# Designed miniproteins, single chains, continued (3), part 50

Each design is a single chain, and the fold is of that chain. pLDDT is the mean over its residues in the fold that is shown.

## One batch from the design tools (miniprotein)

Design m9725
Fold by ESMFold2-Fast:
Structure m9725 (fold): chain A 68 residues (1-68)
Amino acid sequence: KELSRKATVLLVAAGLLLAGSTIPENDREKLLTDARNLAEQALKLSEEAGDKQGVEWARRLLERIDAA
């Protein structure tokens, strides 16, 4: 439960940073790096918690970050 909650918070934060990377005035490289780090942490926590939905969300978010 605790790991799953922490993973959810990290996934939301990573998604917001990814969204911010689409704004021309923002440091895209920094935001994408920060988003990737948070998404990777969320993936690990979701795997440890056995949260299959969290793992899938983290993987899809990492794919989006890699495509950006």
Scores: mean pLDDT 77

Design m9726
Fold by ESMFold2-Fast:
Structure m9726 (fold): chain A 67 residues (1-67)
Amino acid sequence: AAEEAQDLILKAIALNLQAIGLEFEASLGKKGLRDLTEEQIKELEEEALQLRDEAQQLYMEADKLLT
């Protein structure tokens, strides 16, 4: 119920924070502030997208518990 929904929301927040970190590193690579290859930048962006998608699923599960 509400407590379970809160746990899911906290997990989603943690995943989004991890995604932000990866997005930041990819951004630094794109600006030439990190010595990253195009492939490494793409990998960071793909990992961030996967974390974002997982976080969205957790938010949706939390929403179902609140309805």
Scores: mean pLDDT 85

Design m9727
Fold by ESMFold2-Fast:
Structure m9727 (fold): chain A 61 residues (1-61)
Amino acid sequence: QDKVDQAIARLGKKISELDLPEEVKGKIAAEVYKAVRSVPDPDKALEIGEKKLEELVKKYS
């Protein structure tokens, strides 16, 4: 499931670049990684992770 690991690495980098407190980044990362790992189709991992990241950034900003 290399695509899931690649999605997590890419999303983790994007989260690290957010202008938010480290505690909030940790909460966002946990939720995004959970969503990515729960995807039945690994090819959709990055797409689902990106959507979840956008929702959480909007929620916490």
Scores: mean pLDDT 80

Design m9728
Fold by ESMFold2-Fast:
Structure m9728 (fold): chain A 94 residues (1-94)
Amino acid sequence: SQEEILEEFFRLLLEGLTRASHLLDQQGRSEERDALIAEVSALARQVRAAKTTEEKKAYLQRLADVVVAALRALGQEAEAERLARETARLIEQL
């Protein structure tokens, strides 16, 4: 169902966000951590506010792109590639 796909998407996204946040915190980059969390939160609100499946897909893709970019910037290339593949697969199923 769409609900199960969205639950799996957000589970994967939050795992990636948690890793990126922990790495930023370990590096003393707390302002960047807070900015990343704020951007993800804003995009998640847009997913909830979206009226069409196409709008939801667009915001979900932006969410994935933001977390994937953060993981890549932090040297987590393998995890970033895995997240990109799995989130793209889930979005296509909506």
Scores: mean pLDDT 91

Design m9729
Fold by ESMFold2-Fast:
Structure m9729 (fold): chain A 63 residues (1-63)
Amino acid sequence: MSIPEIKAKLRELGYENAGDPSSTVFGPMEREAVKKFERDYNIPGPVDGVPDERTQAALEKYA
């Protein structure tokens, strides 16, 4: 999954601070959106804001 796709799926789930989904930028704002998603959905592994395979699979499942 690309960075724009991750950001688009986060916004679909209500994480409005996930940034511009047409951009490949992944900075502190996007990392906080991923951390919030990881906490809210109990994604296995560390809550570090890194969109690993487990986080991406959950985004694909829920968004």
Scores: mean pLDDT 78

Design m9730
Fold by ESMFold2-Fast:
Structure m9730 (fold): chain A 101 residues (1-101)
Amino acid sequence: MTKEQLIELLEWLIEKAERGELTVADRHSLAYAIYELSKLDFENKEEALKHLVRALQLLEERFGPLSLWDRLILAPVFSKYPPAEEGTLLEHLRKALELLK
């Protein structure tokens, strides 16, 4: 997946969050975006991933824990990129998107 496609995925998740339309499936979509972004090299990668990791934790608090598959693939990401400071899900998604542009 390209960086541009991952930006589009995050923009779509932000639109769903703004409409209050997030579902349990969006945990997997965000987990996938985090995994794909973790394989790319880009400016502000560490800060962007810290915000996305926190956003994912907030989705887990709302909808329950990630699947075993998503947890296993993200274990190295969680070890390297600790979650960002307190803020809303939407704030963390927006900050990550800014850092990707």
Scores: mean pLDDT 85

Design m9731
Fold by ESMFold2-Fast:
Structure m9731 (fold): chain A 65 residues (1-65)
Amino acid sequence: MATIELTAGEDPEGVNRAGTEIVVRYDGTAKASPDGKVATVEVAEEHAEEAIRLAESHGVKARVL
């Protein structure tokens, strides 16, 4: 499994949208910080690049941990 950190900068709803979409599309899991500004998502390694591109399309910063 690849772990991806999502960071919303100024829009915490961006993290929520990206995280939800990644979980649904790639059968992943997500854990968010209490303020919703940071989340980690876990997906199969072969889906990590696609998950990052999806997160970026929602205006969030994504990086593999």
Scores: mean pLDDT 78

Design m9732
Fold by ESMFold2-Fast:
Structure m9732 (fold): chain A 61 residues (1-61)
Amino acid sequence: AKEKLDELKKRLQESMKELEENYEKGDVKGTLKAIGNVLREIGERIDLGLKNNIPLEEALK
């Protein structure tokens, strides 16, 4: 559903903000964890897009 895709986009944006914050603090471990969270959320978005027949290009926008 598109609503779930929009929710995943919001969570991705929040994780990206966390990544930036940890990077600026010089927290290498926190930065790596945040990168992992971003990648996981991108994966969920791709999976949801595939299940809802959304083109990959649109799912990654």
Scores: mean pLDDT 71

Design m9733
Fold by ESMFold2-Fast:
Structure m9733 (fold): chain A 70 residues (1-70)
Amino acid sequence: SAAERAKLERLEVIAQMAIMGLSETDQSKADKALEKLKETLKDPSKIDETTKEFEKILKELQEKALEEER
């Protein structure tokens, strides 16, 4: 639906901002996942699975960044 597409576009923007806060190595990893999410926007049938995978990767990288700050 149009609402689901708009939600994904917003998530993409938020994800890009979050990636900018990561280390160079982690940015590369997250950026690759973000590209996969962008491709999913063109194929609605894969939205849920790709979004979940991206969120998992981003969360793992964010937790790593927090641990290294300590």
Scores: mean pLDDT 69

Design m9734
Fold by ESMFold2-Fast:
Structure m9734 (fold): chain A 91 residues (1-91)
Amino acid sequence: SYKLYLKLAEVHLLLGRKDLAVTSLNTALDLLESDPSLIEELSLVDIDTVMRIATALDRPDLLERLANILEKSNKPELVALALTIRAGLKE
């Protein structure tokens, strides 16, 4: 289900519908925050999609939400990605 909202955010961004892209991305992040088991299903492609859309929308708060989600993962590589995202937000 979060994957559907990521795809909707991509489509809305491509159509120049920034408000709808933000809404769809927020919904995807809300789903990931509500069920930590979904974090273990996140692919690097999913993470790249969130980062790309949040950056294109100029929404560093969405990147911060992504980093918070990834830090809760049992996968060391996702925790490392969270630290990388946070470092980018400070510079």
Scores: mean pLDDT 84

Design m9735
Fold by ESMFold2-Fast:
Structure m9735 (fold): chain A 79 residues (1-79)
Amino acid sequence: MKINELLEKLREAVRAGDEERAQQLKDEIINVSIELTKKKLEELGYPEEFIDRIIENVKKGTEITVELLERRARAEQAA
């Protein structure tokens, strides 16, 4: 599943008040982001030390992104 689709589903789950689904989607987004980045860097022949550092940064960045999206979705009025 593409990351953009997961981010959109997260916004919808948060707006709907589906806390269980929102948590599941946050975990999935983080995991998918890490897996895709790791696979791509391995395919490009980057050394493991470099991959590990990038993965740590991707995890932190993704955690911040999903947190901000969740906060924004909760602040928005239901249509």
Scores: mean pLDDT 78

Design m9736
Fold by ESMFold2-Fast:
Structure m9736 (fold): chain A 86 residues (1-86)
Amino acid sequence: MPPARGTITATFESEEAAKEAAKKAVEAARKAGAEATGSVEGTTATVEIRAPTLETARRALAAALDAVVASPGVTSVSVSGDAAPA
């Protein structure tokens, strides 16, 4: 089966804030049982989540999203992919 995917894209007031938020979001997603990778370009952080099931991907995406939203300096957040909440 193809893996379930989710992507969080967030912008921050600084590149440092974006890097810290991406790091925390990746850690949260991995603790939820998914594979996660983070990248930062300028003040924009992108966190990609992959899991063998949609259930695990949704759990990991929720954990990563909570970490991003709780981060200081967040200005916008968007979520996409199979795991995105309705």
Scores: mean pLDDT 80

Design m9737
Fold by ESMFold2-Fast:
Structure m9737 (fold): chain A 77 residues (1-77)
Amino acid sequence: MIKELEPEAEEELERIEKEAEELLEKAKEEKEPLLGDVEAGMLYIIVGVGKLTGLSAEEIRKLYETLKKEYEKYLKE
């Protein structure tokens, strides 16, 4: 079941979830869903994992930074 999160961890997950939602909205408006949808998907994975496993704020930040760096490399031509 969903575990109670530390307030700092919950705040980090809320920030990430809002970023993901904003990316999906931008993708819809521009009719270029590919990159926005992929990035939003990665952010939703962080939120889901964090909520299900009760990750600490530090673990959530580390996961976020890791996925962002990998995505940046993916976008680099």
Scores: mean pLDDT 72

Design m9738
Fold by ESMFold2-Fast:
Order: sequence, then C-alpha cells, then structure tokens
Structure m9738 (fold): chain A 85 residues (1-85)
Amino acid sequence: TYKITVTSNTMAPVNVTISDSNGNILASTTFIGGLTIYVDLKPGNYTVTVQTAYGTQSATVDTSKDTTVTFKVGNDTVVVKITPV
C-alpha cells in the first residue's frame, strides 16, 4: 500500500490521476487544497497526471522509493508525494 499526499497552492479544483504502464487508471480524484489517499500498488513505474484550470502535466514516478514530484501548471504548483506504508 502507498500513501499519496497531494498539496496545491490554488483555490481551484485540481484533478490527479495515477495510471500504470498499460494505461489502466488506478486512482483518479479531484480536490481543493490538499488530499491524502491510500492505493494498493506494486513497486514500479507509474504515470501521475495533474490537471488544473491552466492545463495538464504528467510525470513518470518510481514507487520503489519515496518520491516527490512538483508540477508547475500555469500559476498553479501541485506537489505529489508518494510514500510506502
């Protein structure tokens, strides 16, 4: 199980999606400010996609280690932290 913490500097909704290498969506949620979710993942490479009012950005993450990804989407900064539990 992985603990995924997402924080944003925006007052607008942010969508976060986690997908595997086959394009299967494992988690997708919309939040304002901050969010913590728990997802049953195996260690490996996943794609994290964030969507704000200013656009969409994606990054590949390796969950075999503690990983933090910072997305800059227009004026919005979204930080996604993935930690094994």
Scores: mean pLDDT 78

Design m9739
Fold by ESMFold2-Fast:
Structure m9739 (fold): chain A 94 residues (1-94)
Amino acid sequence: REEVLKKLEEKIKELEEKYKKEKDPKAQRILYQAILHLGTIKAMIEANEPVEKILEEIERAIRWLESLKKTASPEVQEILDEVIELLKEAKEKL
């Protein structure tokens, strides 16, 4: 769990820096939503929520991010792919 928390925290910081530099309001909104989903999952892990609930939240986040990719620019799609991959890894390590 500690390794998962560290990776989530690092990715949130990366996304926050990308968010600050983003000039497209649509891309900014997508990045902000990704930050919120990762933050929610991180908070659930820190609160020692049941693993089943955390896994359900991760699956919901993955589905939401996959949906956002359909309307995102190629650059934002790459970022969302990194986030989705991190969430898939988090599922295996919980």
Scores: mean pLDDT 84

Design m9740
Fold by ESMFold2-Fast:
Structure m9740 (fold): chain A 68 residues (1-68)
Amino acid sequence: SEIEELLEEMIAEAEARGDEAAATVLRILLQEYRQGKLTPESLRNAIEYFADDPELVERLEEILELLE
């Protein structure tokens, strides 16, 4: 799954830079996705949480566009 691959990549990048808060939120999104519970609302809430990180926001918006 493209969404799963993107989330796994983002988690690895957050872990590599020591951003434990970002890694934790992204792991929750990945778990929700694997359970079929990831909603556009959950993803929009994550985008708001990361509003000060434009690169992360762009990647989350890409996932939102894939999530129908």
Scores: mean pLDDT 84

Design m9741
Fold by ESMFold2-Fast:
Structure m9741 (fold): chain A 87 residues (1-87)
Amino acid sequence: LQALGDRLVEILADPESEFRKRVEELAKRYAEALKAGDKDAAIAELQKFADLVGEVLGDELLAKALKLLAQGKEEEAREYFEKAEAE
């Protein structure tokens, strides 16, 4: 989790980052889904964030871990987080 945080801080330090702009857009949609009580839509927005991590950062292991976490598969997500940290 700390290694993930460090990577995000580095990317988010660039105010013109497309990653930062898309994270803000996804956060807004996630908040709207939660406010509407639509948990499935909220999970879908978290999965889109995982796809964005794969596309922009090129970190497929991290993207996989985030998708599994969004699905509530904590044990599987942990395995992929550990792989992502080792790379």
Scores: mean pLDDT 69

Design m9742
Fold by ESMFold2-Fast:
Parts: sequence; structure tokens; C-alpha cells
Structure m9742 (fold): chain A 68 residues (1-68)
Amino acid sequence: SMEEFYAKLVGEAVRRRMLATSPEERAAADGEIKGIIEAYEKGLTPEQMVEAARKGREEGLKRYRTLK
């Protein structure tokens, strides 16, 4: 069940990356994917993986906006 949850969550984030229409959206999706993968590798809970996805997305956007 954890593996199925992870596969679905990362699959949704990868789909967002593929459908992204701007560099900002791509950066956000890349951060989201990274957050999910790192949380899964650490053996975190589904709720913690969702939170890591959100924080990863925020970090991706922040990195994009600081690169002038």
C-alpha cells in the first residue's frame, strides 16, 4: 500500500511536469518530485510525503524566482 501510494503520488507530480507550460511550473513540479522521492527513501508516512511534495514545490518556485 505504501509503494502504491508513492507510485500514484510521484506519477501525478511527473504528469504535472510533463504538462507544465512555463519554466516556473516546471521548476515547481521538479521540486515536488524531489520532495516525494526523498520522503519515500526516508520511509516517511503518506501524510509526510504529501507535506514533502508541497514543501518541495515551494522550494522549486523559490529557486526559480531567485535566478534572475
Scores: mean pLDDT 85

Design m9743
Fold by ESMFold2-Fast:
Structure m9743 (fold): chain A 100 residues (1-100)
Amino acid sequence: SVDEAFRRELPQTLAGLAAALEDLIKALKDYKEGKVSRQEVANLLVATMILASAAALSGDPAAEEILRKVREAGRAFSQGNVDEAIKLAEEALKLAREAL
């Protein structure tokens, strides 16, 4: 089944999600310092959201919590709250690493 495929691929998806979150956190910190564009951060948020959504399709509660935190980070960033976006992304990364 499709659900079985998502469950089988979950460790690989979580590893990719952790790497995407590391890149996102770096970009958010660089954006705060004026080193990267808002569009570059937005593109990384979209990529991270796609991976988080794929992980959540496994039905794993940790993956669903990671998706929620990535969504909240995206909202915080859209509202100009870069520090909150960084904290939420760091919390999502911790959950992704713990779920691996």
Scores: mean pLDDT 87

Design m9744
Fold by ESMFold2-Fast:
Structure m9744 (fold): chain A 88 residues (1-88)
Amino acid sequence: SHMEKQLEEDEKNLDELIKTALDEKKSVFERYNAAARLIELARRSKDPEVRDKYLEVAEKTANRLIDSEDPYERSLGLLLRGEVKRVR
């Protein structure tokens, strides 16, 4: 189906999104944007296993941002965690 082809294409780009979201050498904004994109892919997915995988990565990024001493980075992490809970 068209949706299956779209998910396969998203999965090829997904490896880079997962790597970026979890890469501590990347900027806060790069990690935040990668995690936000993973949440959007999870929202569009009808496959529970794919959905859970994307949300788990985004939640890990959110928790890392919440652990920051910077109040702004912590706020971004709280926003991501809220979106993960809403989509899950």
Scores: mean pLDDT 80

Design m9745
Fold by ESMFold2-Fast:
Structure m9745 (fold): chain A 94 residues (1-94)
Amino acid sequence: APATVTLSGGGTVAVGEAATLTVTNTSAATQTVEVYAAREGSSEPVVVATATVAAGGSANVNVTFSEAGTYLVWARGTNAGGTGFSAAVTVTVT
């Protein structure tokens, strides 16, 4: 049974400015969602936000970055049926 999640938002923010991202649970069950960010240049991904999102629901998460750069951000949803990943969005921090 698939865990399915989408992520929207991104764009350009200043260092210390909140980027607002929307996580949507497209599965039939509540998911625990982890939002990952990886800075361009091969840093290890880090969890920057977590949310519990009801079936068919959405949650806004605010992420701030302390270092300028291009960040690839994606969501990982998990439920009893497994794990699903969103497409990545880009956040440019200036």
Scores: mean pLDDT 81

Design m9746
Fold by ESMFold2-Fast:
Structure m9746 (fold): chain A 57 residues (1-57)
Amino acid sequence: MSVAEILAEELGFDPEKSKVTIVGMTDTSITLEIEEDGEKKIVTVPLSRLEEWSKAA
């Protein structure tokens, strides 16, 4: 199960239409690059939310 795909869905992106790449990670957050329809977006997510989402799957 891909953490990047789970993050895309929780952020409201369609994983079939969006490409999600983990670009960076710190002790408190993870930074994602989301590419949808040729447009790139950078999103930073706290690790506490990541743990919540991972347990829900």
Scores: mean pLDDT 71

Design m9747
Fold by ESMFold2-Fast:
Structure m9747 (fold): chain A 78 residues (1-78)
Amino acid sequence: EETANVKIYKKVGDKWEEVASGTLTARPLDETGSKAEVTKVELEAKDEEGKKAAEEVIEALKAGKEPREDLGAEVQPL
């Protein structure tokens, strides 16, 4: 399995803000890495709101689905 750096973004007003970052261990389901089978997650969120955003994104990735429109993620394999 591959380890990847991940950054979680949330739309705050009209701006995208980084609310969590860290690493996950996953297997990509496609070559863009937008979908992945996540097996391990180690993320640090800046606050409770960032924690919820990270949980939503990771649940979507773990299920092989896209996160909500007001949430974003950048996943870069190491």
Scores: mean pLDDT 71

Design m9748
Fold by ESMFold2-Fast:
Structure m9748 (fold): chain A 73 residues (1-73)
Amino acid sequence: VTLSGDYSIPLSSEELSALAEELGAGKVFYGDEGPEVEALQRALVALGVSIEVDGRADERLRNGVDYLLQRLL
């Protein structure tokens, strides 16, 4: 589902940087599947990233993280 409109991300710049670093540091590995990946995808959706919660750590998840970094940092 594509999000439209302006939305506020309920995290500070420091929290967003920490989240992005935690994601990039490999808390979820590329190609992983399961509840950890789903939790991460739900967090990204809550932050306004337009991805689906499918339980797979793939290019879509990585692109979502990169999009947040570009938008917020």
Scores: mean pLDDT 59

Design m9749
Fold by ESMFold2-Fast:
Structure m9749 (fold): chain A 70 residues (1-70)
Amino acid sequence: LSEEEIEALKAAAIAAPVGVPEAEAPALRGVDALDQGDIETARAHLREAAAILERQGHLKGAAVLREALA
């Protein structure tokens, strides 16, 4: 990932789960992994956050995070 793609992922990970505590925890773990350069661990945590958002009906937030992961 480029620096620009990492920043976009961090922004999406912070914004998308706002107000959804269950999704916030894995999203923050994803941000921590991005800060450490562990892209695969970050993607795994962010995919879990997106899945939680989808299960809870936050489809727009899930879509934003999924697009950033693509």
Scores: mean pLDDT 80

Design m9750
Fold by ESMFold2-Fast:
Structure m9750 (fold): chain A 92 residues (1-92)
Amino acid sequence: KAVEYAKKAIEYAQKAIDYANRGDLETAKSYLKQAVENLAKAYELLTGDKERAEAIKRAGLQAVDLAQTPEEVIEMAKNIIEGAKELIEKAK
């Protein structure tokens, strides 16, 4: 269900923040990619818009690959958490 994928996106994004704060950029980016994938799946299931969901996934994964600092990973993770919370609210 959309809400469960949105919750997973929040969980993975929080793990990305934790590892980024520890200076483990590679592990943080790995968790951030999982957060992006779960956010895109939540969006697809909530809206039925597969094209937009794929665009979100593609743009998000590319942004993660381009991230060079823990601060960039943390900012992206915060944006994912906010987006996932909005999807949960809309699913009520």
Scores: mean pLDDT 88

Design m9751
Fold by ESMFold2-Fast:
Structure m9751 (fold): chain A 84 residues (1-84)
Amino acid sequence: SLKRAADYLQRALDAVRAGDLDAAAAYVREAGRELSKLYEDDPSKKASVETGGDILAIGVQIEPDTAERERTLQQMIDQVQKQA
């Protein structure tokens, strides 16, 4: 669900602010799984959404700037909320 995906992304943002990048990455992956459920009947889109979630999670872990991590997650929250 879009609402659950946004909730997970918000938890990821909160985890980044707390300095817990492992928790942030885990929440980003959960958001990707929630988004992929919208595409149960479209395996190509489902796989793309899951891959996108994994790439974003890795990006959050390797980004050295906390402000950039926060901007990336906030943009994803805004994008998901726009689709809801």
Scores: mean pLDDT 81

Design m9752
Fold by ESMFold2-Fast:
Structure m9752 (fold): chain A 84 residues (1-84)
Amino acid sequence: SELEETIRKAAEELAAKLVELTGSDRDLEELARELERLMREEVASLSPEEAARLLAEAEAALPSLSENQRFLAERTIAVLRAAL
């Protein structure tokens, strides 16, 4: 469905942003704040159904991430969860 395609695209974009930001020379807390900002912008464009699905997929992906990536992802997930 178009909804599933939209959710996959949003998840891919968030994953790409996470990878890009973890390559930064900024400290981990600065990266977390930038990810939170980007996620607030992304959530504003999503329906509640798309946001809920993205949250579920993001939470399911946590065990496959490195410690630092998981920290950044959890900060991002907190923003997504607060928007629901």
Scores: mean pLDDT 69

Design m9753
Fold by ESMFold2-Fast:
Structure m9753 (fold): chain A 81 residues (1-81)
Amino acid sequence: MEEELDREVLEALALITYSIALQDAEKGDREGAVKAAEKTASLFEQAGRPAEGYRALADVAEKAGFTELAEEWRKKADEIA
């Protein structure tokens, strides 16, 4: 089924971009980390799992030094989970 395959592909891509976002944050590339995290959130939203996307945004934002943004994203994840 095309829909099922698309969902699995989106989830796999989201995990890959999440890994990239965390690595960028560790390198000190905060802008790159946030952009990769936003792509991760978009992919999880398309896969029907927006809460996971917001958690990924929070994790990356915290690692990149955006503590207040991380708290906002965690709150959004909790509201929709």
Scores: mean pLDDT 78

Design m9754
Fold by ESMFold2-Fast:
Structure m9754 (fold): chain A 81 residues (1-81)
Amino acid sequence: ITAEDYLDAALGAAEQAIKLAKSMAEAGASPEQISYQVGPLLTAVDLALQGAKQLGASDEMLAEMEKAREEALKALEEAKK
């Protein structure tokens, strides 16, 4: 497992979180239901970020992963409105 594997995992999980949150909001799911289903994907992003950091990922890679995490978190908050 490389830092690039964690980068790919984080970006993929963040993208899935954004898409799932939007789809659930459009389907009329409650904020609680959206949080319950999307939460594990955000946890996957956090775990991938920690793994990449432990493997000595570059500052640029870590910044890209953190940006993806923030976009996913923002999408979740917007979906809960």
Scores: mean pLDDT 84

Design m9755
Fold by ESMFold2-Fast:
Structure m9755 (fold): chain A 60 residues (1-60)
Amino acid sequence: SSRPLSLREIAERVGLSVGNVRAILRSRRSQREISEELGVPQAKISRTIQLAVEGQVGLT
């Protein structure tokens, strides 16, 4: 059973690639810097982080 949100499910909910979701969640940079680097709106980055925290997605 897959009760926590996977990287795939987060990607589908925010309209990003799985690679972009993984890059966002692994980055220690500010949301603005990630937005500029990936060409992704800051709002989508914020939403990605929120879903990961609420969905108990662990990335190290």
Scores: mean pLDDT 74

Design m9756
Fold by ESMFold2-Fast:
Structure m9756 (fold): chain A 110 residues (1-110)
Amino acid sequence: MSKSEILKELKKIYDEFLEKVNEILEKYRAGELSEEEAIAKLKEVFKEFLEKALKIVEENMSEEIKKKFKELVEKSLKELNEAKTVEEAMEVILKFLKEIGDLITEYEES
């Protein structure tokens, strides 16, 4: 795949992840999910997103970017496992998405 095609595939999995996150948050705010259930579902969809993103990164990106991505994944999963509230879980997810955005910019410039 071209660099442009890789970026489009990453954008697709990112958009799918955000849709799932928004559905969980909507159900939580509506009282359909407890905070514990919402956190568990956020962790599940985040892990799924990370697995899909890691596969694309491992197959298509430089060793340096792969290493940085794996370090971000490990850090974010640890921080997410320590989250006790939906707000804390969302702060971890949003921070990861910002850091991965910076890494994608580095990939585009490589």
Scores: mean pLDDT 85

Design m9757
Fold by ESMFold2-Fast:
Structure m9757 (fold): chain A 62 residues (1-62)
Amino acid sequence: SRAQKLAIRGEQLQDLIQQLRKQLEEAKKQGDQKKAQELQQQIDFAEQQLQQVQRQLEEELS
């Protein structure tokens, strides 16, 4: 179903965000400001995509 596909996409985005956050903490620890900024932008984008997927899933189930 469309709801199942959206749920899977949401899980994939959540996993990606967790991985990126771990990389961000490592970049901050190493003092790599450029990499930290790039990772933060990737996290922000993935979180925006996750919010859109969650809205679509709620609409599909309503």
Scores: mean pLDDT 88

Design m9758
Fold by ESMFold2-Fast:
Structure m9758 (fold): chain A 98 residues (1-98)
Amino acid sequence: SVFDKVKELLKKAGFSDDKISLFLSILKQLSKLYGEDKIQEDVNKIKNADELLKFLAEKTNISVSTLKNATIEQLIGINLRLIGDLIDKEFKEKEKEK
């Protein structure tokens, strides 16, 4: 699975289990926002942790350096921002249905 691949890459890069869980949560929110198939295709092209961090940086508009050194609180903040975007999207889609 793409989540298993991402977990392995982050573990090899020296991230703690708590931070890995938050990065996997970010990937899940991105899959809901951009489409599961698109995120799966993009992640399947990633060869190492550096490429993974560049991908996440692009999707979150946060620098690679900031993500690499992100605190637990910063990673929680990113997750909350993406969840907010998902909630807004869901309500807007429901308002367009009869």
Scores: mean pLDDT 83

Design m9759
Fold by ESMFold2-Fast:
Structure m9759 (fold): chain A 111 residues (1-111)
Amino acid sequence: DPRAELEAWIAFLEKALNAGDGETVSLETQLSPDLTLRITLTADKKNGSFTVTVQILNKDGEVLGEFTFNVSKQQLEEILARLREALSSPSTSVSIETDGVILPLVHKPVT
């Protein structure tokens, strides 16, 4: 359900933006029957940034792949605003762009 997934992303980012310094917030979503995507945000309030850790897990909960990057509080606030816009207009796609990497958070529904 793309709407339920979008609402989960909005709640996750809202929780992350309200997190304490060094606090972690995680979201898990299903990529396939055998693969789970886990995204963890760790707040760094002193620098106004978040450490983003993305993990791909198998059905047994073992980490198959991991990468880490940083986003600013402003970037997360912009992403949250775009996700809220997408919830109001389901044809809108949302992505994260940092250090030359683009991560699609919501795929455009096939009309």
Scores: mean pLDDT 73

Design m9760
Fold by ESMFold2-Fast:
Structure m9760 (fold): chain A 55 residues (1-55)
Amino acid sequence: MKAVLTENPDGTAELEIDGEVRRMSKDEAVEEAMARFKLVSVEVKDGKIVATFEA
């Protein structure tokens, strides 16, 4: 299972799991992703931080 977390500069984030995207606060998204998945990579794309996670 793969998850992608995109952090916006306004402190919100988008967490995508199996094609489903949820918007939440950055802190909530990081906590959920780290609790469920292993961090694989972190990249900066178009001024946003994009973290990729895998099970």
Scores: mean pLDDT 81

